# Designed miniproteins, single chains, continued (2), part 88

Each design is a single chain, and the fold is of that chain. pLDDT is the mean over its residues in the fold that is shown.

## One batch from the design tools (miniprotein)

Design m7237
Fold by ESMFold2-Fast:
Structure m7237 (fold): chain A 57 residues (1-57)
Amino acid sequence: TVKTSSGDKPKEIAAKLKAQGVTSVNVLMPFRLGSGSYTTPAALKTAGITVNSISTE
């Protein structure tokens, strides 16, 4: 599970995970985050990282 307070830098998050050899993730998004939080899962998939689940709180 990856937690970010901003959710505003999806490319940086994806690049960091890919550099660490991460190929699959579970994404947990706080309901109170804006539309930027939905961009992060899309960027992860675009970078070739499998998103196993997306959950909101």
Scores: mean pLDDT 63

Design m7238
Fold by ESMFold2-Fast:
Structure m7238 (fold): chain A 74 residues (1-74)
Amino acid sequence: MEEGRKLLEEGKYEEAVKKFQEAIEKDPNNADAYLLLGEAYRKLGKVEEAKKWYQKAIEIDPNNTKAWALLNSV
């Protein structure tokens, strides 16, 4: 998870996607992992994929205001 966030900050978006996917595989209820996966896809220009992952984050944690804000920004 932390490694994935650092990869996002470094602009290594495809590597960040892999790390967030690993986080989801270990904990499928980790709303933050879906949120960050969506951010990585958004940075790659894959807006429709980003929306799907933001929606998953909201499904797991409906009170995640950041996920709602990001969904509305794409």
Scores: mean pLDDT 81

Design m7239
Fold by ESMFold2-Fast:
Structure m7239 (fold): chain A 62 residues (1-62)
Amino acid sequence: GYSEKEINDILKTLEERLKKAGVSKEEQEKILTEFRNLLKNNPNDVEAIHKIVLEVVEKANE
């Protein structure tokens, strides 16, 4: 499973992408919280995690 450090590194990368896409700070915090919970509950589901990252990035480009 993902360590706390690995989760934080993933979330930091996601936060930078959301900031660059112009997502509001409030929406960033909501997305990061939901994603943190997903990583904790599904630490070995790399495919599902990648799919959600792609969906978040695509939504940010809308």
Scores: mean pLDDT 70

Design m7240
Fold by ESMFold2-Fast:
Structure m7240 (fold): chain A 55 residues (1-55)
Amino acid sequence: SAMEKALAEAEARGQAAVPRALELVRNAEAGRLPDDPAEAAQVRQLRTGLDALAA
């Protein structure tokens, strides 16, 4: 159905974002922080969400 296709596309976009987000988290843990405070806040929120999913 069109709804199932839209959900699959949204999940694929989310899954594609996860590896990039993990790279940003790894860079932040290595002491490489984003210059934009809003982006830094998003990285911290994403880390919290990923930790919750891993638990």
Scores: mean pLDDT 65

Design m7241
Fold by ESMFold2-Fast:
Structure m7241 (fold): chain A 74 residues (1-74)
Amino acid sequence: GSSLSQKINDATKENYERVKKEAEEVFKKGLESGNIEGELEKYLKEGAKQTPEEAALARQAAKEARILYEKYLK
């Protein structure tokens, strides 16, 4: 259906899946470089060039990437 509520829910799911995918990519780069903080900075800088909404998604992905890295170090 094309209801507004359904479109909002679909966009939320798409944004969440995108955040998860981007978090995994940043995490992998952090493992390859040994510098998760540097990879997070690069990712957040790129996100900040977009809209405020994109910057918010970038911050969420960065948080998730840091959690993945912390879990890996345990």
Scores: mean pLDDT 74

Design m7242
Fold by ESMFold2-Fast:
Structure m7242 (fold): chain A 59 residues (1-59)
Amino acid sequence: SAAEIEALIREAAEVSAELAALPEDDPKLVKRFRELLNRLAARVGAEAFGLVAEERSKL
């Protein structure tokens, strides 16, 4: 859902800001950021697939 995607974007932005504030990468935050990006990619992909399927059903 859009709300879930927004929540993932917000959390990824927060982790990104924390990483940017540090003098060197925190491996725990890097792992968290990667996991959030993977979840976001999967959710955006699922949403995009759903939209394409809906449009095809109208043809």
Scores: mean pLDDT 74

Design m7243
Fold by ESMFold2-Fast:
Structure m7243 (fold): chain A 98 residues (1-98)
Amino acid sequence: MSPEEIVKKAIEFLKKKKEEIEKSSDPDKEVKLKLIDEVISDLEALLENKEVDEELAKKIEKYIKEIEEDPSKLKEILLELSIEIGVHRLVRAVKRVT
């Protein structure tokens, strides 16, 4: 599976989770929805800017599997994923300029 295909599958998975949470009575619903929207936006930006590599794609796949195995970790994993994407983009930007 290509790195871009892994990211596209992650976006599809998160969109399905968003729909599930919107229909739920979860007390953390608002926070979880905001985190999902942010991560989807970050993943879509990676695809748009062609910033996906094999290392990042494998990390994304691992995080998605962790959410599938334990949905209670969704909030924690989404926060970690958002940070990981941010760091990846920042490091790549610095290496490109310097």
Scores: mean pLDDT 81

Design m7244
Fold by ESMFold2-Fast:
Structure m7244 (fold): chain A 66 residues (1-66)
Amino acid sequence: KLEEEAKKYRMLADSYEIKANRYRLQAAQATPEEAARLQAQSDKYTDMANEYRKKAEELEKKIKKE
């Protein structure tokens, strides 16, 4: 079911966005050494969130066209 798959990708995107934001906030409070590592984690999860959001949007377009 495309609707269920789109919802799953939306939930994954939201989950990764929350993780990215958490690492970003930790980086702001961390030492310079830890901040670099935490920022890299934030960037990685941001990329994952964007990828899953894009997949959800593509599935949603297919659902609306049918």
Scores: mean pLDDT 82

Design m7245
Fold by ESMFold2-Fast:
Structure m7245 (fold): chain A 62 residues (1-62)
Amino acid sequence: MAGILIGMGLIEYSLGVKYNDKESLERALKLFEEAYRIAEEEGDEESAEEARKNIEIVKKRL
């Protein structure tokens, strides 16, 4: 489940960057934060680390 949210977040991030759309970047951040929460609850260390890195990247653009 965390992987689906990461995928959705990457789509929103790509749209936010391409179209300079802050709202898409904010949606990407929320999706990555939810993915991190789920990955942590499930003990999915790989998805948690991927979500954490993407949260950092999005925050630098906001």
Scores: mean pLDDT 86

Design m7246
Fold by ESMFold2-Fast:
Structure m7246 (fold): chain A 94 residues (1-94)
Amino acid sequence: NKEEVEKEVEELIEKYSGEYLEEVRRRFPDLSEEEQRLLAALATALERGDYDTALVLRSYLYKKGLLTPERIRAIGELLGREDLIAAAERIENR
């Protein structure tokens, strides 16, 4: 199951990371290329309303400690998603 999840995540990032990769690299230059690709793929999944893909990627990012308020805000800004920006602000100011 673990190897199957990791393979699924790799296939999803190969398919979906390209659109936002350069912007994610600009905002988070200290992250590894793999971590930048994961965040970029999540942005694309959220933009497309692909909730199943977004759930898989969010769960994986959370497990790796990469799903921080700062990064949720950045994705919200990239996508023009006020709901994500508000969620990040609420978490930061709790």
Scores: mean pLDDT 80

Design m7247
Fold by ESMFold2-Fast:
Structure m7247 (fold): chain A 66 residues (1-66)
Amino acid sequence: SQLEADVLLTLGAMYLALARRSKDKEVQIEMLEKAIELYEQARSLGHPEADKFLEEAKKLLEEVKK
C-alpha cells in the first residue's frame, strides 16, 4: 500500500525533525528510535526513499549516543 508507506515515511520524518530540534539527549534518542521504526516499516512496504531517511536517522542516532 503506497499510501500507508507514504504516511509512515512522513511520520518518521516528523520524528527525525523533532530529534534534530531537541537539546535533550534522552528525547533525541527516543525520537530517532521512533523515526527508524517508522522508516523500516515504510521500507518493508516498498517506499523508494525509505533507505535514504533510514540511513540519515541511524547516522544521527550514532552521533547522539557518543
Scores: mean pLDDT 86

Design m7248
Fold by ESMFold2-Fast:
Formats: C-alpha cells, structure tokens, sequence
Structure m7248 (fold): chain A 60 residues (1-60)
C-alpha cells in the first residue's frame, strides 16, 4: 500500500513523529497486525532502520 511506502520513507529519513503517525494509521486500517506494529516500533526506537525495513518488506 502507499502508506507502507510512506512509512518506509519516514523510517529512512529518521522522522520518528511521522513514522509513529503512519504506524498508527496502518494499525487502525488493519494493514499491520498488533505484533508487527509492536516489533516495528521497537526497532525504530532502537535506531534499527534496516530491521524495520526488512519487517515491512515481509508484511507487504
């Protein structure tokens, strides 16, 4: 989805506020499971951009 692409861009840019907002929207739309949201948020907080992108690629 286009929102997944926007989330990947926000993560790459280090825009934590935008990434958090997009992650919440994807969760509300049912695109990401609660488990995926939790793990991606953890990776972003840890600064693991590559890990977060890998997880999003698998969720697509």
Amino acid sequence: SSLLEELKEAIRAGDRARAAALLGRLHRLGVLTPEEVDEIARLIAAGDVEGAEELLRRAE
Scores: mean pLDDT 82

Design m7249
Fold by ESMFold2-Fast:
Structure m7249 (fold): chain A 77 residues (1-77)
Amino acid sequence: MAKEEAERDYQKGLDAMKAGNYEEAAKWFERAAEKYLESGDTAGAVRAYNLAAVAYEMSGDKEKAKELFDKAVALEN
């Protein structure tokens, strides 16, 4: 259930990126990452946090982008 919800939120993030809604995309990817972690999918969470960071960087929020890149790195080791 949580994994299916994570995939849906991830897809909403991708759709927002295509629309140029970068801040909205970042929030969807953050939600996806949290749901991936709830389901034990650490690799999915890393992917989602990295995309959230890219989306925040594109929106001009470099501080938030760095925070999420650091979260992704911490999950890898």
Scores: mean pLDDT 85

Design m7250
Fold by ESMFold2-Fast:
Structure m7250 (fold): chain A 66 residues (1-66)
Amino acid sequence: MKFVVTTSLTPEKQIALTLTLLGQPGVTVSKVSENEFVVTTSLTPEQAQSLKSFLESIPGVTVSEV
């Protein structure tokens, strides 16, 4: 599953979020811009939806499925 993530976070919070995502098995992150990145996952549909919900729970983060 693939998500486009757009953030309005500080650089420090963006780095922390990216490192958290990269620490998860079956998750890869590709930078598109300083405030936008693509998350690609080999997780189950349930785990992918949980990840999306987690990301959407963060203030200043918007997630779109692609």
Scores: mean pLDDT 78

Design m7251
Fold by ESMFold2-Fast:
Parts: sequence; structure tokens; C-alpha cells
Structure m7251 (fold): chain A 62 residues (1-62)
Amino acid sequence: MEIEELEEKAREAEELAEKYLAEAEAAEAAGAPKSVVEELVLKAVGYKLLAIGYEVDKELLE
């Protein structure tokens, strides 16, 4: 019933994971505080795990 929503959420989460990972890399290159870089990395990891969760849920519905 919600396969399209799961696909959209998985894609959004994956795009956000890539965005925050890129921001973490840019922040590190710019000499940002370690705490800022770590926060961005944790956000990227969180969204990546969320995307994997949505992909698993989608496969269970198919």
C-alpha cells in the first residue's frame, strides 16, 4: 500500500545522507571545529540508516 512512499522516503534519506556527508567534508576542509564535523557525520549516518530501513520495509511489502 505504501511502497511509493517508502521509495520516496528512502531516496530523500539517501540524498540527505550524501548532503550532510559532503557538508562534513567541506567543514573539515574549512577548519571547522571537530564537534561541527562530528555532528554532520552523525546526521549523515542517521539518514543512511533511515534509508536502509525504508528499503528493508519496501522489500517486505513486495
Scores: mean pLDDT 80

Design m7252
Fold by ESMFold2-Fast:
Structure m7252 (fold): chain A 82 residues (1-82)
Amino acid sequence: MDKKVQELEAEVEELAKRWLEAGKDPELVERMKKEALEAIREGAERGLSYPEMVARAIGEILRVIGDEIQKRLEAERALRKE
């Protein structure tokens, strides 16, 4: 389990590096990385399976992206309403 957790954390770090190289917003990348790593660590502490930890990490990444989209939509809506 511990080795799989370390491998998954390393994959998240590598993914974050690739997103930065692709010109993604550094603040967004750091938030996605932090949330994914926290989800993995919490899952490990709870004794979740490797696929469950992966699913939680992906879920947190999608949540961060969704929050950013929601924030942008709210800003656009505010501009259209004055």
Scores: mean pLDDT 78

Design m7253
Fold by ESMFold2-Fast:
Structure m7253 (fold): chain A 61 residues (1-61)
Amino acid sequence: SLVEKGKAALDAGNYEEAVKYFQEAVEKDPNNKEALRGLALAYHKLGKFDEAREYAVKASK
């Protein structure tokens, strides 16, 4: 799944690739909390704190 690919990219330190996979997962299901959390973490790792906060808030709903 896209979420599993995103997690694998995070584990490998490939944060840009992780964003890509989690973003595709969110595009397919905007309420997928696992994908939203993955996006928040990946953006935080990239230093993109505004985007990280946005997706963390969405994941907490």
Scores: mean pLDDT 86

Design m7255
Fold by ESMFold2-Fast:
Structure m7255 (fold): chain A 111 residues (1-111)
Amino acid sequence: DPAAQAARERLERRRQLLADNIIESAKRDAEELRKLGLNETADKVLEYAEKAAEAILAGNWKEAAEYYAKALTLSISARLKDPSKLPEVEEGIREYMEELAKSLEEQQRQL
């Protein structure tokens, strides 16, 4: 089915673009963290972002959401002025990423 093949090729291109955008965003966050002297945190943000990108390319949306949530939580917590807000931020990121993963998986099933 040529239409189904074209849809799969568009999904593959979208996965690559999303993976590339996540890595690019994480590199910018890592550079800001390095300017603050937080080199080890910057390295972990990049590591989690790379794992998220690999999961996206594999179509593993749940794993992608989990690793990207870890990357975002580390980046935000390192710059958080009030540490009492960290659990609320972590919960919000997790919920958002779980809903995003479900939405992307459901879109993939429609192909």
Scores: mean pLDDT 80

Design m7257
Fold by ESMFold2-Fast:
Structure m7257 (fold): chain A 60 residues (1-60)
Amino acid sequence: VDPSLLWSDEELVALARRAVEEPDPVRAGFLLLAAEVEASMRPAVSDEVRAALAEARAAL
């Protein structure tokens, strides 16, 4: 784990997936927002992260 990063790409994908699986829609929305904010703070994100966020956004 790189200590200079708050979240890894794998952790962002996992967070987006947790948002989709969250039964409380308000909680799910906050989890997705947290993942999107973290991704936006990165100079670049992987295609996997972008795809996971897009799929989570479509599912919610």
Scores: mean pLDDT 75

Design m7258
Fold by ESMFold2-Fast:
Structure m7258 (fold): chain A 104 residues (1-104)
Amino acid sequence: SLEEIKARAIEVLRKLKEVYPEYQEEIDSLIARLEAVDPSDPEALYRVLQEAVRLAGHLYLTAPPEKQDEVSKLLNELLELLGEAYRALTGEDVTFKLVDVPPL
């Protein structure tokens, strides 16, 4: 499941990069860090996903009208993956929202 969460997160970040090509460097850095995460290390995965959610959340809050629907969808997918990583780390089910993640 950690390998699946990691793969899905990378796919979401690639889509985010298509919406925000100006953030390509920051997003590629997050993708590289996710690729480097050991599939057996839920803590490392959770930490990188928190940073991905912070970036996506910042982009969502500052999104122009034409990007709002797509970035909202991608943010919600990352929040779902953060919840799955948290469950893998702690054994507890939590639904994350943007307000639960510290701002950039």
Scores: mean pLDDT 83

Design m7259
Fold by ESMFold2-Fast:
Structure m7259 (fold): chain A 59 residues (1-59)
Amino acid sequence: DPTEEWRKEALSLLSEEAKKKAEEDYGKMSLPEAAKKAGDLEGAKKVEELSKRKFEEIS
């Protein structure tokens, strides 16, 4: 499942605090938003870049 694979890779790019924030607010905000709220701005950027790259692979 490409979505599940993407999720695992995206989580690996986040700090442990960002992962915890994403878990607590699951379904209320996107993964990059959760990372930004946890202060992981670099992780949020990497997750967005990963999403774009996965779209390129599918296309």
Scores: mean pLDDT 70

Design m7260
Fold by ESMFold2-Fast:
Structure m7260 (fold): chain A 80 residues (1-80)
Amino acid sequence: MKSLEEKFEELKKKLEEARKKYKDDPEFQKEIEEAEKLLEEAKKLYEENPDDVKAQTKSLMLLIAASGILFVVERKAKRK
């Protein structure tokens, strides 16, 4: 649905912003790259399996995992 598509776009934009913000931190760059991979997998499952509840649930869990990685990166950055 549109609301979940908007969440994919919002997280993609946040990951792009984080990648620019932490460009000089190789550890954060690696964590952001892993979050980007999870987001791509989530989007693929969502688009290819619209009527499969199990696939839709896994897509949502992957989106949450990618968001969690970004959240941890942002929290670590605040601690310096």
Scores: mean pLDDT 80

Design m7261
Fold by ESMFold2-Fast:
Structure m7261 (fold): chain A 67 residues (1-67)
Amino acid sequence: SELEKGLELKEKNWNKAVELALEAARKVATENLSDEEQFKLAEEIAKNSPEEEKKKILEELEELKKE
């Protein structure tokens, strides 16, 4: 079923996005990352996130760029 395969793929992509987010959080806590490096990590997380979460991440990045 196309619907079932789509849901499984979204779940796998979300798990990957969560893993990347946790790794990024650890790097921010333990390493001095530049703003550019932090933005690139957030973009990679967004690429692997479901559409709703991707939109939220991209909106947060735009807000950070305003400051």
Scores: mean pLDDT 68

Design m7262
Fold by ESMFold2-Fast:
Structure m7262 (fold): chain A 64 residues (1-64)
Amino acid sequence: SVDELLEELRRLLDELIEMVRNNAPQEEINRKLREAQRVAQELVRLGATEEVAELEREFEERLA
């Protein structure tokens, strides 16, 4: 469902933030980012474009 995919995307983005804060290898960060992009693309196909944009804004803010 869309709700399950949104929860998955939020979880992946939370993991990415922790990886960046803990100076994880760039290759590991890039792999996790690709996973998040796959979920985001599926959500956009399902019409959840605004929800994905909101999560992406939150992610950028939390990294600033």
Scores: mean pLDDT 87

Design m7263
Fold by ESMFold2-Fast:
Structure m7263 (fold): chain A 97 residues (1-97)
Amino acid sequence: MLEEAVREALLAAGVDPETAERIAKQAKDSVERALARGHRPEIGLVATQMRLLAEEIDRALKEANGDFEKAGEIVEKRLPLLQKIWRAVAEAFEAVL
């Protein structure tokens, strides 16, 4: 099942169990919502990836106390991990869908 495949892929990528479970549930919900609205399942993947990026931007802005330049530096340092997470989620979608 998609949720389980996403969770296992994230764990294999070195993501902690709590974060892996949270992202897996978000991915499942995003796909179910996309399908319920008559969209292709790939829209659920895109929605999951965009949400993950938005969460990192929000976190970086809070840590930078609204300083956009400093927030940008924080996001850039976290991009390699975010890309690894995105790849794991995408590979899980391809394996199940």
Scores: mean pLDDT 81

Design m7264
Fold by ESMFold2-Fast:
Structure m7264 (fold): chain A 70 residues (1-70)
Amino acid sequence: SVIETMREQVERIKEEFPELKSVFDAILAAVEKSNSVDVGIHLLDSMAFSVPELKELFDEAKKALEEAVA
């Protein structure tokens, strides 16, 4: 399913960037609860704006979510 593909992509990013594991876990939980990938994308955009030094990591996660639903 799309949600399963999204989870796999985000798990890959969590493995590469373990310092953001808790953030990605929270985003996945929010997406699953709302049944909306758009919620996850919005949260990642908000985090990139709030923590610009980690923008590249959040952008990679956003791209993974977008690819999962394409």
Scores: mean pLDDT 70

Design m7265
Fold by ESMFold2-Fast:
Structure m7265 (fold): chain A 80 residues (1-80)
Amino acid sequence: GAIEEAIEALKKAIEALEEGKLEEAKKNLAKVVEILEENDIVATKEFHEALKKAVEALAAGDLEAAKKYLEEAIKLLESQ
């Protein structure tokens, strides 16, 4: 389903970060947002905050923090 597709995109973003592929990570994060919006999935405030913190960490060059926040975002979607 759409939630599983969003989780898969988040996992691909984490893999891209582990390989230093920042553009691929950003592409997968954009895909997560697109999947949720196109399927009218109301993500929790906690999920949006986790994504925001991941994006901010990525902008700051803190790849470990970015990965941690994306892992939290996956857990939040899996619990819906």
Scores: mean pLDDT 82

Design m7266
Fold by ESMFold2-Fast:
Structure m7266 (fold): chain A 81 residues (1-81)
Amino acid sequence: SMASFRAEVAAAEAALPELRKLAKEMSKLPKSEAAARIAAIGVLAIAAAYAASQGVEGAAAVAEELRKIREEAKEEAEKAE
């Protein structure tokens, strides 16, 4: 439902500051945990992008921020290799 999409996007938006903080610490996590966190951020980005395609206001901006956070998390995780 549209209400579910809006709730999911709002929850993702509220989580952005903590996800940004987590992305900076990826090199300090075990490889399996870092991979799981990066995958979870990717799923959130896909869900937000889908919500944007369904007309949820603000979802496109949230999807873009999640994509940036995921990329930062990947770069940080690679420093541990």
Scores: mean pLDDT 84

Design m7267
Fold by ESMFold2-Fast:
Structure m7267 (fold): chain A 110 residues (1-110)
Amino acid sequence: MVVLTASPKSLTVSVGGTATLNATASEAVDAAGVAWWRQKPGEEKELIIKKTSELVEGVRSRFSGSGSGTTFSLTISDLEKDDTATYYPAAFDKKTKKWVYGEGTLLTVV
């Protein structure tokens, strides 16, 4: 059973900066089974990255995903105030055939 740990739990970065959010899986996961979700204050969760590094249609190119095996990252460049959100890593657990979500990182842009 896969367990995802997001780090850091919270991060504050200035407008125009770059944020890197990390996820660690308790066991190796396939790149095709890694995703990142965003939840802005007062909004529903939305999928932003699929298959580790593929941007979902309509997501700005300032977002990028990377990683392999047990370590994955979401990088957001040229930060805007509107990027303030909780970001959740997700991984597909092949043993249970279910998606597992990490606790999430709260990103605050100031």
Scores: mean pLDDT 85

Design m7268
Fold by ESMFold2-Fast:
Structure m7268 (fold): chain A 56 residues (1-56)
Amino acid sequence: METDMKVILTYEKYRQEGLSKEEAIKKAAENTGVSEEYARKVYEDFEARRQAELAA
């Protein structure tokens, strides 16, 4: 979904700016109009998949 990708990109942007993981998730949720729980789930699923691909 386009929303999921926007959550990931917004999270990474705020992490790059020096925000904590929790703060970046909150900002991503606010900017995309989703709940913090949804934003966290989207990022966790993305990171798990990314780690599996990089560790293979």
Scores: mean pLDDT 79

Design m7269
Fold by ESMFold2-Fast:
Structure m7269 (fold): chain A 87 residues (1-87)
Amino acid sequence: GLEEKARELLEEARELLREAEELLERAKKEPSKENMLRAIGLVLRAIGIIFEAELLKKLGANEELLEEAIELAKRTIELALEAMDLS
């Protein structure tokens, strides 16, 4: 159902943010081109979450859960861009 899809997307967003935090910590200690590529991947995945969340909102899914997923995805982009700048 839509509720389940909203929950799954929020869980994906939480996992993605965790990956971005880990990447930023690594980039601060050991700058590398690999960190830049990983950061690009995180940005693309976060954009995907934002688009999917907007589509689910239009279908009448739980807006509060989807807004949280979008916010986490935006934070992921911010952290990934910071990690990219350090690479």
Scores: mean pLDDT 88

Design m7270
Fold by ESMFold2-Fast:
Structure m7270 (fold): chain A 68 residues (1-68)
Amino acid sequence: FDERVREIAERYGVPVERLRAAVDAVATARGLPKEALFRPDARGETAVEVIARILAGEEAAPHPGLAD
């Protein structure tokens, strides 16, 4: 689990801790075990990869002056 999350986080350029927290939150919201997020959905993509891509997209389009 941890190794796979770290690999995906590094691939998409997001902090591993942030991706792990997001995966945990999604699993809880969906009532699923974390391992289920590594199985393909109807589209054939894993939820963990989708989450990482969304987090990466947030960083790719920062608004000037938004900051922390």
Scores: mean pLDDT 68

Design m7271
Fold by ESMFold2-Fast:
Structure m7271 (fold): chain A 100 residues (1-100)
Amino acid sequence: LTEEEKEKKLQELINEFVKIVKSKSPDQEEKIKELAEKAALLFDNEEEYEKNRPKLLYNIRMKLVEDESLSTEEIFNNLKLFEEYFNEAYVKNELEKKLK
C-alpha cells in the first residue's frame, strides 16, 4: 500500500471507531477488537508501528473529543481498549510472520 492509501484507510478506521463508540451496542468491545486488528495489519514493520501508532491514537482521541455526547470517561476507556487490542494484534502478526 502507498502512504496515501494507508493514511486514507487509517482515517476510515478512525471514523468507524467513533461510530462504534457512539452506537453503545452490546457488541461494542468485539467491534473495537476487530477494528484494532484491521489497523494493526496496516503496519508492515516496527518502525512504521512506532511512528504511526501515536498519530493514530491522537487522531482517534481528537475525533472522540469533538463529539459532545461522549463523556471523558467513555473516551478514555474506549481509547484504552482500542490500544490494548491494537498492541496485541500487532504482536500476534509479527509472531505469525516468523512462522512462515
Scores: mean pLDDT 76

Design m7272
Fold by ESMFold2-Fast:
Structure m7272 (fold): chain A 71 residues (1-71)
Amino acid sequence: SKEEAISLVERALYLAEQLKAPGVEDLRKALEAVKNGDYETAIKYLEKAIEKLGDTPVGDEARRALELLKE
């Protein structure tokens, strides 16, 4: 659901901020976009964040949010 996607982005952002991970700014923009119902912009920023986060637990949560937004 879109609500589940928002929750996943919020969790990914929280973890990324705690870890000072690359892609935090992209996750913030994705969260702002998804809360505004701008799913196209949210998807673009999530893709940018995933590229920077790579194969990490935070990247995995961002990837799950991306797939839910595409449904």
Scores: mean pLDDT 83

Design m7273
Fold by ESMFold2-Fast:
Structure m7273 (fold): chain A 60 residues (1-60)
Amino acid sequence: MSPEEEALRLLVELQRALQAGDHEEAKRVIEELRELMPTLSPTLQAAAEQVIAQAEAQLA
């Protein structure tokens, strides 16, 4: 699986975890996304960073 494909799957999983109220799973997915971010295009990095920031605000 390409880094781009994996990042998109993780973003979907993060949304699912947040909607389910599964904060532990959401935090795990955020960590996986963070480790993947250096391998992504600048556009996907910006999108992932924005989603992570929004998710972390919701989890705080």
Scores: mean pLDDT 81

